# Designs tried in a protein design run: designed miniproteins, single chains, continued (5). Part 49

Each design is a single chain, and the fold is of that chain. pLDDT is the mean over its residues in the fold that is shown.

## One batch from the design tools (miniprotein)

Design m17689
Fold by ESMFold2-Fast:
Structure m17689 (fold): chain A 78 residues (1-78)
Amino acid sequence: SAAEELERRERRGKEFAERVLELYEKGASEEEKIEFFREVAEESGSLETLTPEEVEEEIRRAVELLPKIVEEYLKALE
């Protein structure tokens, strides 16, 4: 059902947020951040819908946006 799909997305979103915060807390290298978002792209099925070039561009953009993503997650914990 749509409700079960929303619950699954919320759980995955929470797991993603926790993983992002863990990367931030440990002071992950750029290489570790790239590897993390590559794994996320694989898990999300982006490798099936996007070209390899588009996947690499999304990973690069996600790494660049990571400080902003962390800021938003920390703000939500207020």
Scores: mean pLDDT 75

Design m17690
Fold by ESMFold2-Fast:
Structure m17690 (fold): chain A 100 residues (1-100)
Amino acid sequence: SLVEEIVETLKRIYELLKKGLEYFVANNDKEGLKKLIDSVIDFLKELRKKAPPEVQKVLDEAISKLKEIRDNIDNLSVEEAAQRIKEVFDELLKKLEELA
């Protein structure tokens, strides 16, 4: 199904995202983390345009949560921000797998 294809794509993106987050945490690179969050938000917005309505709702929730992390990032450590981003993706994948 289209939902299963979206889930597989997001799982691959999440593995790359985890590696990027590990790198930014190891280097205490908050500016790199900001750019990564912005890129992820843009990617999810583009994915949303092609998604069915139930998937759009779940993507909107993830986008909103990532924007909240981005807006508050200067009040968070790189480790705390990275952990919150992982939690958003874990919840996103869980909800999408329930729709598959």
Scores: mean pLDDT 89

Design m17691
Fold by ESMFold2-Fast:
Structure m17691 (fold): chain A 61 residues (1-61)
Amino acid sequence: SEIDKIVEDILKKTKTLSEGLKALRDYAKKNGVSQETLQTMVDKLIEKWTELLKKEFEEKK
């Protein structure tokens, strides 16, 4: 989906979760994204960040 691509691009070009969240907020302001959509994007970014952390501790299942 377009949301997944936007989150993926932000994740790739930012170095920290904090920077990613700021980039997502800036994207939402520029493009008139609803609060509901922004929350979905935030949840997806956190999920992807959590997956990166899990890969360091176990083979992902």
Scores: mean pLDDT 77

Design m17692
Fold by ESMFold2-Fast:
Structure m17692 (fold): chain A 94 residues (1-94)
Amino acid sequence: SEEDLEEFKRLVEKGMESLVKVSKTISEEAEKEMRELAERIREALEKAKSVEDAYNEIKKIIDEFLSKSKNAELKTLVRVFLGEVGEKTKEILE
């Protein structure tokens, strides 16, 4: 539903905001990399027409991030975030 999609978007945006805050404690380079990821995810959410569509696009963006990033700490944080997003997607779609 539209309400489910809006709830999903808020959860993902809040999660990304938390990741950006944590990345600041690692380095300025980490913060920049995480802000760039957050912007790409935000653009994907804006275009999404369903929770499933949003999740699929986020997964693609994160998979690309994980393949390109050299920061092991950020990769671990982002993998955990993707897992949380996946669980929320399952909860909404069940």
Scores: mean pLDDT 87

Design m17693
Fold by ESMFold2-Fast:
Structure m17693 (fold): chain A 109 residues (1-109)
Amino acid sequence: SMAEFEESIEAGLERLRASAEELMARLGLTPADVEALARDPEAALAVLRKMWPEVTERQAQLIFLLMAAALRADDPEFRERLREIYLEALERELPEEEIVERLRELVAA
């Protein structure tokens, strides 16, 4: 049903936020640090490689962009734009590179 689909999306976004908060605590990062790292792929990679030596630059970009987006999801307008990206990624089977670009545009706004 539409209600079950909506609940699934909301649960996914809430899990994303919880994961972002947990990762911030583990890495000793503030929300401002996450926003800065989302714009700096090399710095993001260096931070994550302290715990996960095999992480790629693309993975680091995706992680910090998702964290930055999740932390701003308390804003209803931002949350709706994040939901639209999530739905489009699922519906159109978007490649990771296009998801990274969409999230980069969202976080820059």
Scores: mean pLDDT 79

Design m17694
Fold by ESMFold2-Fast:
Structure m17694 (fold): chain A 87 residues (1-87)
Amino acid sequence: SLEEEARRLLAEANQLLVQLDRALREKDYATVEELVARLEELRGRMEEVLARMDPASPLAQRVRDALELLDARIAEARATIAKARAE
């Protein structure tokens, strides 16, 4: 179901974000780049699921909140890599 798919994607996002925090803390920028690519792919899948959901559902709001968080965390990770390698 769409609800089960959305819940699985939210769980996957949480797991990847935990891995991203660890990689950033360890300054493992190769792993950070790999995780950012995976998060961008996941973000695309979450947008596809969200487009098929009832926009008024609480689960749809959780997916929207997760997408906003993913966008922020991806941007921060990219900025951190750029700063570490150039500045």
Scores: mean pLDDT 88

Design m17695
Fold by ESMFold2-Fast:
Formats: structure tokens, C-alpha cells, sequence
Structure m17695 (fold): chain A 76 residues (1-76)
């Protein structure tokens, strides 16, 4: 299910960020983006799950910006 895939990708991204492996983190953040933008989620919430602020440059590269609740939304 897409929700399990999103959760698994989130877990992997956070693990890579903790290890300061930004290339590994980039791949899983990209996977999260693909799942959210594919429209397969039951919710219309297209925000990414919260990640450390160290991921901000990677998410900006993918077209996302940090929201006030600590999640990320697609830039307008």
C-alpha cells in the first residue's frame, strides 16, 4: 500500500540523514515525492512527512518548502 511505502521511505530518509549520507537521503526523499505526487494516497494531503531541517536544501531541490507544522509542501 502506498502509505506503507511512504512510511518506509520516510524511515530510510531519516536514517540516512542521521548518518549524514545526503546522497542516500536524497534518493528516499525523491521516492517520497513520487509517492505523494502520484495521487495514489487516500488523502489529498500532498505534504511530505516531517524530516530534520538539514534536509531543507534537498527538499528545495525537489520543489518543496518547509511549512509551519514542520512538514513540507510543494512550492507554488
Amino acid sequence: MAEIELTSAHFAAMAYLEDKDFEGAREFLRRMKEIIESGVLSSDDKRLLPVPEEADPLLEELGYERTEDGRYAKRP
Scores: mean pLDDT 73

Design m17696
Fold by ESMFold2-Fast:
Structure m17696 (fold): chain A 102 residues (1-102)
Amino acid sequence: MSEEELIREGAERLARGDYEGAYRLGLEGLKAGRPVGAAILGAALVAMGKIEEARELARELGVDPTVFVTLASMAVQYAKRGDVEKAKEYLEKAGRLIERAR
């Protein structure tokens, strides 16, 4: 799966309320070394109300937990409103935050 396909599928899973599916997709992306996988995982955790787990993920990845959770939360809010393109944009921003920390 390309980075673009991974972001789109993550945003679509969040939009349809498939938070467990978004979690699994994000975890597989993270295991494959993809920054956007961690972004999707963080967004899934936020969507499930697991904010402290999302903050801990950010700390483990060496990024600011407040910035990471804010971007993840924006992705979730846009996805819930059916704005998949804006959800993708915020997942990409969160992925870039992680990539820059490497």
Scores: mean pLDDT 88

Design m17697
Fold by ESMFold2-Fast:
Structure m17697 (fold): chain A 106 residues (1-106)
Amino acid sequence: MLTPEELIEIALKTLKEEFKKRGYEDLANQIRLELLYYDEENKTAVIGVRIGDSPPFAALTNIKGYAIDLALKGEFVYEIYEPDILTKEGVEKAVKKLVDDFEASK
Protein backbone atom coordinates (compact mmCIF):
# COMPACT_ATOMS: atom_id res chain seq x y z
CA MET A 1 0.00 0.00 0.00
CA LEU A 2 1.35 3.43 -0.97
CA THR A 3 1.85 6.16 1.65
CA PRO A 4 0.07 9.53 1.05
CA GLU A 5 3.36 11.03 -0.21
CA GLU A 6 4.12 8.10 -2.57
CA LEU A 7 0.53 8.11 -3.88
CA ILE A 8 0.61 11.82 -4.81
CA GLU A 9 4.16 11.58 -6.24
CA ILE A 10 3.35 8.62 -8.52
CA ALA A 11 -0.04 10.06 -9.57
CA LEU A 12 1.41 13.51 -10.39
CA LYS A 13 4.41 12.08 -12.29
CA THR A 14 2.19 9.72 -14.33
CA LEU A 15 -0.40 12.45 -15.05
CA LYS A 16 2.24 14.96 -16.24
CA GLU A 17 3.94 12.29 -18.42
CA GLU A 18 0.61 11.22 -20.01
CA PHE A 19 -0.43 14.82 -20.80
CA LYS A 20 3.02 15.63 -22.27
CA LYS A 21 3.00 12.39 -24.33
CA ARG A 22 -0.37 13.40 -25.85
CA GLY A 23 0.78 16.96 -26.70
CA TYR A 24 -0.82 18.80 -23.73
CA GLU A 25 2.44 20.12 -22.27
CA ASP A 26 0.89 23.38 -20.97
CA LEU A 27 -1.75 21.37 -19.06
CA ALA A 28 0.97 19.05 -17.72
CA ASN A 29 2.77 22.08 -16.22
CA GLN A 30 -0.46 23.40 -14.57
CA ILE A 31 -1.67 20.10 -13.05
CA ARG A 32 -1.95 20.03 -9.27
CA LEU A 33 -3.04 17.16 -7.02
CA GLU A 34 -4.65 17.35 -3.58
CA LEU A 35 -5.17 14.41 -1.25
CA LEU A 36 -8.81 15.07 -0.26
CA TYR A 37 -9.11 11.90 1.84
CA TYR A 38 -6.78 9.14 3.04
CA ASP A 39 -7.65 6.34 5.49
CA GLU A 40 -4.86 3.81 6.07
CA GLU A 41 -7.02 1.52 8.28
CA ASN A 42 -9.84 1.22 5.70
CA LYS A 43 -7.41 1.46 2.72
CA THR A 44 -9.39 4.28 1.05
CA ALA A 45 -8.24 7.46 -0.70
CA VAL A 46 -9.56 10.36 -2.79
CA ILE A 47 -7.14 12.35 -4.96
CA GLY A 48 -8.46 15.66 -6.29
CA VAL A 49 -7.12 16.81 -9.67
CA ARG A 50 -6.84 20.55 -10.38
CA ILE A 51 -5.50 22.87 -13.08
CA GLY A 52 -3.62 25.75 -11.44
CA ASP A 53 -5.67 27.38 -8.69
CA SER A 54 -9.07 26.12 -9.98
CA PRO A 55 -11.21 23.82 -7.77
CA PRO A 56 -10.78 20.07 -8.38
CA PHE A 57 -12.45 18.99 -11.64
CA ALA A 58 -11.82 15.26 -11.10
CA ALA A 59 -11.37 12.74 -8.29
CA LEU A 60 -9.36 9.50 -8.44
CA THR A 61 -10.76 7.19 -5.77
CA ASN A 62 -11.58 3.66 -4.62
CA ILE A 63 -14.73 5.01 -2.89
CA LYS A 64 -17.54 4.05 -5.29
CA GLY A 65 -20.08 6.85 -5.81
CA TYR A 66 -17.91 9.58 -4.22
CA ALA A 67 -18.95 12.08 -6.94
CA ILE A 68 -22.67 11.35 -6.32
CA ASP A 69 -22.30 12.26 -2.61
CA LEU A 70 -20.53 15.51 -3.58
CA ALA A 71 -23.21 16.33 -6.21
CA LEU A 72 -25.90 16.06 -3.50
CA LYS A 73 -23.95 18.85 -1.70
CA GLY A 74 -23.72 20.99 -4.89
CA GLU A 75 -20.09 20.07 -5.73
CA PHE A 76 -19.40 18.49 -9.14
CA VAL A 77 -16.30 16.42 -9.97
CA TYR A 78 -15.56 13.80 -12.60
CA GLU A 79 -15.01 10.45 -10.84
CA ILE A 80 -12.41 7.86 -11.84
CA TYR A 81 -13.17 4.77 -9.76
CA GLU A 82 -10.20 2.43 -9.19
CA PRO A 83 -10.42 -0.33 -6.50
CA ASP A 84 -6.60 -0.65 -6.40
CA ILE A 85 -5.90 3.12 -6.16
CA LEU A 86 -3.42 2.55 -3.26
CA THR A 87 -1.11 0.48 -5.50
CA LYS A 88 1.35 1.86 -8.08
CA GLU A 89 -0.41 -0.09 -10.86
CA GLY A 90 -3.89 1.05 -9.75
CA VAL A 91 -3.06 4.77 -9.46
CA GLU A 92 -1.23 4.74 -12.83
CA LYS A 93 -4.29 3.03 -14.42
CA ALA A 94 -6.67 5.61 -12.88
CA VAL A 95 -4.50 8.50 -14.17
CA LYS A 96 -4.31 7.03 -17.70
CA LYS A 97 -8.11 6.62 -17.76
CA LEU A 98 -8.56 10.27 -16.69
CA VAL A 99 -6.29 11.46 -19.54
CA ASP A 100 -8.03 9.11 -22.05
CA ASP A 101 -11.46 10.45 -21.01
CA PHE A 102 -10.18 14.07 -21.15
CA GLU A 103 -8.79 13.56 -24.68
CA ALA A 104 -12.02 11.84 -25.84
CA SER A 105 -14.03 14.90 -24.63
CA LYS A 106 -12.12 17.27 -26.98
Scores: mean pLDDT 82

Design m17698
Fold by ESMFold2-Fast:
Structure m17698 (fold): chain A 89 residues (1-89)
Amino acid sequence: MLEELARRAEEAIREYEERREEIEAALRESLSPEAAEELLRLLEELRRAYERLAEAARAGDEEAVREELERIRALQARMRAIADASQAA
């Protein structure tokens, strides 16, 4: 299970890096400069959280895995809220 989780986290990072330019351009075109900058910072935090998740999973640290998954969920919720607010405003 943890080995699969590590591979999925690494895959998510790789997919993000491959699409980074497209994602950055889309955010800058659809959002205010302030919202785009905040989302880009949160995306970088999310990438780092996935890196820590992969490391924790490989180490077999189930508690660290749980903590990083909760952090990822919180970051994703924050990003979604900013995107939704920017579209509504």
Scores: mean pLDDT 81

Design m17699
Fold by ESMFold2-Fast:
Structure m17699 (fold): chain A 92 residues (1-92)
Amino acid sequence: EAERLIEEAARLVVEREGVPLEEARRGARAAAEAVALALKAIEKGETLSGITPEELQEKLDQIRADIEAERATDPVAAEAAELILRAGELLA
């Protein structure tokens, strides 16, 4: 499931930005893995690279807010970001 979401996000990035598919796949995977690491740190109440669980939660909340704001102006970018966030949640 996470792999499917990463592939879908990568294809949207290719369509929007014209980057090579392999580059888009690497970027989407790295972003999803970063989200998973943040979620695991929040769950354990541990710092990640000096960032507290509370700060990580604030950053994730801001990302969700930014996705909703971007949906009106750049729906393709918003959809790609949402797929990456969902993939990270599945990997966590």
Scores: mean pLDDT 80

Design m17700
Fold by ESMFold2-Fast:
Structure m17700 (fold): chain A 104 residues (1-104)
Amino acid sequence: SVAEVERLAAELVALLRKATSDNPEMLALVDALEAAVRDLLAAVENKAPPIELARLYSVVGVLMAGVQFELRLLLKEGKISKEEYEEIQRAMDRLMAALSALIS
């Protein structure tokens, strides 16, 4: 549901902002991710064609890959814990699964 995706997106964004509050580049990427999820949800509510939903889902996927890359660097540098990394990974997986189900 849209409400479930909104909840999961808010959870992920909160975890990312807490873990990376001192990293402006990551915070900008998180803001872009939040906006992309919002755009996808608006498209779902407006009954956009499947091709547009697929395009917006792809944008979220690219931003998620960027977040993953930055998290790997932060983990390697000791700037986030392994526990925080694994928690964020689980939140990302849950959000992507919910988005995939929503647009199917």
Scores: mean pLDDT 88

Design m17701
Fold by ESMFold2-Fast:
Structure m17701 (fold): chain A 62 residues (1-62)
Amino acid sequence: LEEFRERAYKLALEMGLDPETAKQLADEAAKVVEDSLARGVRPGVAETAAMMYLLARIVEEE
């Protein structure tokens, strides 16, 4: 999960978001992973769902 959070944060920064917003969105995406895993969703599917969520949020911040 921490590895995912780091990847999400770096992606948001590379997309031009400020560090504060990038950290907030990375934390939100990590919660999507945690919630999906808690419901028995497979790790690969959970990470894909969280990444799609992150990209949608980044587009809205632009």
Scores: mean pLDDT 79

Design m17702
Fold by ESMFold2-Fast:
Structure m17702 (fold): chain A 113 residues (1-113)
Amino acid sequence: SMEDRRIERLRELARKALEKVQSFIDKLQEKGVELSPEDLERLEEAVRRLIEAMQKAIETKSDEAFREVVAALRELFDLMIEVAKKYGDEELVSELQKFRDELLAEAERILAE
């Protein structure tokens, strides 16, 4: 169905986002950056919200739930960009901004269907 297609496309975006979170953490660790307990908690909360929004979208297949997934993706990347800026990693900020913009453009296409 159209809803099943939208779910599979959103699942792929969520998977890419979670892989990018792991890449982000790995890159900070490689540079000897230790995340503050507050920043780590905020990232864990944003990841949990994305997982919960995706689960709700799978269960309900509602336009509201799909919009919640897109909102959670936006919040997660905005937080990662904020954290990268705090540590002065201009290359990582640029990479995350580009990834966010491409991911959210695809998410908006899914919502428009």
Scores: mean pLDDT 86

Design m17703
Fold by ESMFold2-Fast:
Structure m17703 (fold): chain A 100 residues (1-100)
Amino acid sequence: VEEKIKEVMEKIEKLMQEIDRLMSALHRALVAGDAETVRRLIAELRQKIDELKKAVNELKKLMDESTDPELQEEGKKLIKRANQMIDAAERDLARAEATL
């Protein structure tokens, strides 16, 4: 289960990097008034947020099966960071949609 936890943690880190990039791109598109790019980025960001939510739920389930205290601590920290990013991204999406 430890190997699977590491794989899911790596997937979460990659998804968080992609979401951060998309959030930055969305902010730039909003400042530029590029409605077409904003709509496309909203769609992409929604997909990545859904993928991240699924990965976080998978990690939570795997952590319940692990006896490794270090992996459990790392997993809890990552889940907290991921949930904070999901909340921030969902707020940014709501604001972006209101601007269109």
Scores: mean pLDDT 86

Design m17704
Fold by ESMFold2-Fast:
Structure m17704 (fold): chain A 87 residues (1-87)
Amino acid sequence: SKLEEAKKRLEELKKKAEEYIKQGYPASLVALAVGSEVQALMDELEIPEEVKREVAELLHRGAAANDAEVLLERFEEAARLVLETLE
């Protein structure tokens, strides 16, 4: 299903973000990299524009905080919004 595929891909993106953080990449660069992947996924899944805007705002706040924990928290919030749209 779309929901199961989205859930799997978002979990893989979170793991990718965590790996980049462990490698010493700045949170802002990690947010840029995974943020672009989330945007591509939302386009593939035909997510409504209102949800895309909220997700973009969450990821932007994660990047702006310059904090890995805040980035991961905002990513989890964004992922939840995407998945709720598909339920």
Scores: mean pLDDT 83

Design m17705
Fold by ESMFold2-Fast:
Structure m17705 (fold): chain A 109 residues (1-109)
Amino acid sequence: MAVLEEVLSHPLVREILEVLQKHFGLDSLEAAIEYLLELGEKTGSNVLMLAAAFVLRAAGKPLSPEAKAILDAYLKTGKAVYYDRRTGKVVEIKEPPAEALRRELEGRP
């Protein structure tokens, strides 16, 4: 299936990609999707890990057990989540994901 169509069907993932597009001055949402496909699971951002897991799965690429757990939880609940390695559990991101990512990209704590 087309990765862009999957992104457009999921507003939370779309909003994360729109923040990436604006921050890096990318020409389109497709360019933001390509950026995440190249980055893969090497992101240090909990918000970007959710978006990366989503686009990797939509593109038919393999996921780690952690990324799969994040994606499975998001698809079941509709909530933004991250994998907490300290507890071995998936935890809800309580801050709006687009705002959390914007804060991270601006270098604010």
Scores: mean pLDDT 80

Design m17706
Fold by ESMFold2-Fast:
Structure m17706 (fold): chain A 56 residues (1-56)
Amino acid sequence: SDDDEIESLVAQVMAGEITSLEAMKLAKEKGLDTDRLLAMIRERQSAGPEAPFEGS
C-alpha cells in the first residue's frame, strides 16, 4: 500500500540511508503523498521512537 511505501522511505531516512530530499524524490517517482511522507518524518523526529536525529 501507499502507506507501507511511505513508512519504508521514512525508515530509510531515519536509518541515515537516504536524505529527506531523496525520499521525497523517490515518493514522487512512486506517485506517493509527499506531504504525508514529510509529516511522518517530522513526527518520528519529534515523538522519539528513534534515537535523536540530526536536523537542519
Scores: mean pLDDT 74

Design m17707
Fold by ESMFold2-Fast:
Structure m17707 (fold): chain A 75 residues (1-75)
Amino acid sequence: VAELMREAAEAAQAGDRDKAIELFTKASEVARKLPGVGEAVAAAFDYAISLVKQGKLDEAARVARGVAEQVEAGF
């Protein structure tokens, strides 16, 4: 999940909207299957997707990096 979020953030920074949306969508679906925090993490990914669709790629990349850091830190 964290690796997918880093890749999504990189795609967003590069301006590749389609790739960013695909990676965020995949990460969201994987996160929803996680026990406990899955829904909250998935909601953050869905928010990042909405930012990409609005053209706010820098904001989407920041959200993705924040979530990836939290997942890697174990919460």
Scores: mean pLDDT 73

Design m17708
Fold by ESMFold2-Fast:
Structure m17708 (fold): chain A 94 residues (1-94)
Amino acid sequence: SIEELLEEAIKLLEEIRKLAPEEAKPYIDQAIEYLKKALEEKDPNKMLELLEKASKYVLQAYLTMLKLGKLSEEMRKLIEELGKVLKEAAEQVK
């Protein structure tokens, strides 16, 4: 189910990316990259580090959208769902 949670997080990020302003997209792309690396990682400690990096880039995307005033209610709900999925993934790794 860790694999399913990571795949769900990637899908949510891809949906957020479609709605996101150009300024936020690089951070979303980095978050997706780190989650794809986490899918291939077998070491729990390294997987947690990759999840923490992905979460940091999600936060940077969120703050960028907030600063630009381009954070829609639809985007906010997707980001909240993403946060719950990432938290559950991290709890299953620990």
Scores: mean pLDDT 88

Design m17709
Fold by ESMFold2-Fast:
Structure m17709 (fold): chain A 80 residues (1-80)
Amino acid sequence: SAAQQEAIALAEAMVAQVRRYARTRLSPEQAARVDALLDAWLARFKAEVEASTASLDELVTLLGRRMQELAAEIAAVVAA
């Protein structure tokens, strides 16, 4: 659906920004861990969106919640 495509496009754009940040700010080892985490997170989010019949507004809300979880996971990986 158009809603699914839009939600996925937003998620991909956000992931791309985080990848650029990680590459420029973190060590190569930390950047590689963040990259792997972003790949796994994006794959899970895409699968969740594709299985959903939710509206765009609901999917954007879901994206916000999943991004909060992602931020915590990135912080944990960087701190480890």
Scores: mean pLDDT 86

Design m17710
Fold by ESMFold2-Fast:
Structure m17710 (fold): chain A 77 residues (1-77)
Amino acid sequence: GEARVQAFLDAIPAAYRDPRSALGRELRALGLTEAALERALARLRAELPAHLAFLTSSAEAFFSWVAGVLRAELAAA
């Protein structure tokens, strides 16, 4: 449940810093800076309690939420 979502969010900064990570390459290709990624992760963690019940029930809802926050932070930069 929540622990798995938290573990995924905690893994994103390590993936972003790893030049061999496919996820890291995609995040960098989107133009996300480390600062924008930190803001996105802080927002995802702050919003997590409100979304936890449905996010743990739907992978599509989870990825849609993450992608939305990342796009919003990229647009705000």
Scores: mean pLDDT 73

Design m17711
Fold by ESMFold2-Fast:
Structure m17711 (fold): chain A 79 residues (1-79)
Amino acid sequence: KLQEVADRLIEIYRNKEPQEKYIEVILELMGIDIPVDEFRNRSLTDEEEAELRAPLEEVEALIEPVMEELKKEREEEEK
């Protein structure tokens, strides 16, 4: 579910995980079960790009307010 994906991305951000973790979650959202390395090394088709765009926009919309809040919390803690 998109909310579950958003929650996982938020946890990755909190834990300061590498970017590869974000890609793994997005690939799971798309139902693409290829390794991140293979995804990075192959060209996406126009259809794959279109499929990634829509769910990414939905996940970004769900994450954006929470990520903004988390960034403010980080700034306050790191001051």
Scores: mean pLDDT 65

Design m17712
Fold by ESMFold2-Fast:
Structure m17712 (fold): chain A 92 residues (1-92)
Amino acid sequence: MTPSAQQLLQQGNQYYQQGNYQQAGRLYTQAARLARDNPLLAGDAYNNLGLALEHIDPRRAAIAYQSASTYYRQAGNLQLSQRLSQRSRRLT
């Protein structure tokens, strides 16, 4: 059975807590793809991806945060969207 986006996020969080940022990033990427039609969940997945990528590649983290910003804006959370856009700019 195909895992849900929420299940992939939870698995990614477990790897993140273990310091396995590469595996966490892979799971967050899969979660974001499954959540494409759910802006809030896609935003959460991209935000978590950005957090994992800050430990590996800050430029890719900036791209992930910009994606999260776009999805949070679509979800109506303009304040969080603006904060993540600013975080993205600080990494580049």
Scores: mean pLDDT 88

Design m17713
Fold by ESMFold2-Fast:
Structure m17713 (fold): chain A 73 residues (1-73)
Amino acid sequence: MTTTSTVTLKKGEETAAHSHSQDERLTVLSGEAQLTVNGLSLTLKEGDSATIPAGATHSVKALTDTTLEVTVT
């Protein structure tokens, strides 16, 4: 079952480090965010997507006011 949610972060806000048992797809709907997966950091801009493998520890930091779409399958 696919679950999709929208997350809104203000500039400088960061999610707690977490993982899922399923793959996660993260898409930046607006703004700019830094995604950290297993200690490796990647900057995502509006329209960018990343797939986070099942079990990978990750966090997201908003570099601007940012809206994210998160899909877990």
Scores: mean pLDDT 81

Design m17714
Fold by ESMFold2-Fast:
Structure m17714 (fold): chain A 105 residues (1-105)
Amino acid sequence: APVDPAKKEEARAALEEALAAGMSWEELRAGMIKAAKAFGLYQIHKVKPLSSEEWQELSKLSLDELIEKLEELGLTEAAALARALAAADSIEAMAEQIAALESYL
């Protein structure tokens, strides 16, 4: 697998600690969507530096609209990772996608 097992385990431990600290499952899911959007914006910025105004305009897009922009720019791998981050519905899936995200940054 292309995912570092040590990074996946670190991410899993962090997610388990967040749940133990009283974070809800819905809050974790919202965090994954927020991470997906931030990742997408950063990938667009790497291809073409965004002004503050352009960043703010793109940040108003839904995740699906932002993923469409990534695809339009030919950032197909970034679009796939953003979808996977948002679709992760278990601690294991979330940990795997967080570890994958670290390899792109």
Scores: mean pLDDT 82

Design m17715
Fold by ESMFold2-Fast:
Order: sequence, then C-alpha cells, then structure tokens
Structure m17715 (fold): chain A 73 residues (1-73)
Amino acid sequence: MSEEELEAEIAISLLRMMLSIAKLAGDKKTAEIAEKAIEEAEKYLKAGEYEKAKEIAEKGIKEVKKAFKEEES
C-alpha cells in the first residue's frame, strides 16, 4: 500500500467512525454530511486517485466537526 493510499484510507476510516457516532446520537444532518464525504472519497480511492480521496475525506472531517458544533449550540 502506498503512503497516499494509506493516508486516504485512514481519513475515510475516521469519517466512518464519525458517521457511527452521529447515527448513534440521532444527528441525521451530521450523518448525511459524513455519508456524502465517505461516498465521494471512496469513489476516488477506487479510481486510484489517492491524494484527491484524502483531500475529500479531510474536507468531510472538517464539515462534520462544524456540524457537531452547530448541533450542540
């Protein structure tokens, strides 16, 4: 596995954990954000576009963190 591929897979795995937390908490909005980011990142991962998959997953993580903060307000 390349370093870029590994980094992309780690970021996607973090998003999957965040999705599980959002679903368990009943936070539908945050769960939808995580699901979309996972789907898009996995699409690029399967295409061998590891750097782009990582960037999408990292952007998704930031969006999920913001959504959690907004929900807790």
Scores: mean pLDDT 81

Design m17716
Fold by ESMFold2-Fast:
Structure m17716 (fold): chain A 72 residues (1-72)
Amino acid sequence: SQVQQISEQTGKKSEEEASKSKDLNDAKANIRKVGGQGGKQVIQTVGENPQVMLQLAQRMGQVEKEVIEKLE
């Protein structure tokens, strides 16, 4: 039914939006956690660009993982 198809499509879009917002918030939190004061300054400079935030979070996470692997 068209109603079922619309409901599925709406649900998928809502999930994608929720995931995107969560990824952005997690990215900001990780940048703050790993970078400390420097991380806060980077967030202020970059603003709310999701592409740049995700790239920075990915690089920060990779550095944190390498440090953890060396220590533990």
Scores: mean pLDDT 58

Design m17717
Fold by ESMFold2-Fast:
Structure m17717 (fold): chain A 83 residues (1-83)
Amino acid sequence: VTIGDITLELPKGVKLEVNGDKLTFTLPADKDYILTDGDEKYEIPGGSKVTFDGKAKKITVEHDGKTETIELKNDFVKLEEKP
């Protein structure tokens, strides 16, 4: 998926909502995920609500009442299942 200037590779079966330069989805709760941004890797818990902003080049992760924002450095990022 390409939003703004960034391409995000997503795992299969994730339901996506697109609104302009933003992509929102909820990860299945049965497994954890890894977001790869070049040499940087971030662990994203299953069940997280993820908002990707391709214009601002950031990802917002909501899990268990906590919100974390990750700034993206590369134009290609990958979100994949951890196992």
Scores: mean pLDDT 75

Design m17718
Fold by ESMFold2-Fast:
Structure m17718 (fold): chain A 72 residues (1-72)
Amino acid sequence: LSPEQQKKLLEIAAAAGEEALKVATSLDTDEQQIAAARVAKEALRRAAEEHPELREVLLEWVRELEAYIASL
């Protein structure tokens, strides 16, 4: 990945995290963690459609979040 692509990935990750925390003010319960992870996953999926060059990495992060949700 180019430095520009790496910077964009970090911006996408930060934005997804902010969106997730808007719906779960705390991560104390499994339900709150699942809700936050689902919102982050959806944000990453949208970003993968908007940034095809980053799609592979973003879809890997989506799979990791799905595995995390399944583990709760």
Scores: mean pLDDT 79

Design m17719
Fold by ESMFold2-Fast:
Structure m17719 (fold): chain A 94 residues (1-94)
Amino acid sequence: SKEEALKLLEEVALRALGAASRAERLGDTDLAQTFREVARLAGEAARYVEEGNFEEAKRLVEKIRELVEANKDRLPEDLYERMLRLIEEALKTI
């Protein structure tokens, strides 16, 4: 549902901001910027869901998946798996 997709995208954005904060505390500026971009893309995808443009929302969530997967080795395993699960659930919902 639209409401479920929006909640999942909000959770992706929130966890991405958490990952960015963690990266900043570790001095990993490029990882912090990457996860701020993930949060921005999640917000943009949510806007497309609100507009009923599910194809564009899906494209942005697939971009988010690519960014998260590219940084798998730079995240704690539990955080990576949690993020990926939310992303996959969002893709199934939109």
Scores: mean pLDDT 89

Design m17720
Fold by ESMFold2-Fast:
Parts: sequence; structure tokens; C-alpha cells
Structure m17720 (fold): chain A 68 residues (1-68)
Amino acid sequence: AAAPALPTEADVDALVAEEKRLSREMKENVEEAKERLRARLAKFDPEALARVTRELGLRRKAELEALR
């Protein structure tokens, strides 16, 4: 294996679900929610963090673009 897969994938899945809940319910504390998410990802691997952050960002941008 070239990189951590199972633990990172499980954590990413949980964080994605948590991010969705925080995004909808914690709109008032979006900055805090974003920092918590980044802090959790950062403690694993910066490479995994960049990949997950980009994936989430792309999905967010696509959703915003759809509004137009």
C-alpha cells in the first residue's frame, strides 16, 4: 500500500457526514466547523487532507455553480 486507505477512508466518510450536518445546522458557526474539520484531517496526513479538502471543495463549488 502506498498510502493509508482504510482508516483515512473511514474517517473521511464520517467527517463528510458530520460536515454536512454542521453545514446545515451550524451555519452560524461555519468558521468553527471548518476549522474543526481541517484540524481533524490534518492530524492524519497532509496529503490525505489536501485530497479530501479538494474533493469537498469541488463538490461545494459544483453545488454553488448549479445555483447559477
Scores: mean pLDDT 64

Design m17721
Fold by ESMFold2-Fast:
Structure m17721 (fold): chain A 98 residues (1-98)
Amino acid sequence: SKVEELLREVRERLRAGEKEEEVAERLAERLKELGVDPAELERAALPEEREVRRVATLAEIIILFDLLRKAVNNSEDKEAQEFLESVERRRKELIEEA
């Protein structure tokens, strides 16, 4: 199962002491490559795997913001682009403070 392979990769990277944000960024790219829904990973993770669940959620947020950024850039709406950059900056602040 692709989901089981991705979960194993996440678990191994977290055990190696990699930061959740870095693991999430790699997971986001892997999910895009394999066409796997981030929600499937979260459902397959054990309830006690708090770190794995956070990484899955962060990866989903990364994917959603990447898609939103592409849509805004395609619209050529400068105000929307500036607003998205502001929201992305605030998102990073909230993640770092958590």
Scores: mean pLDDT 79

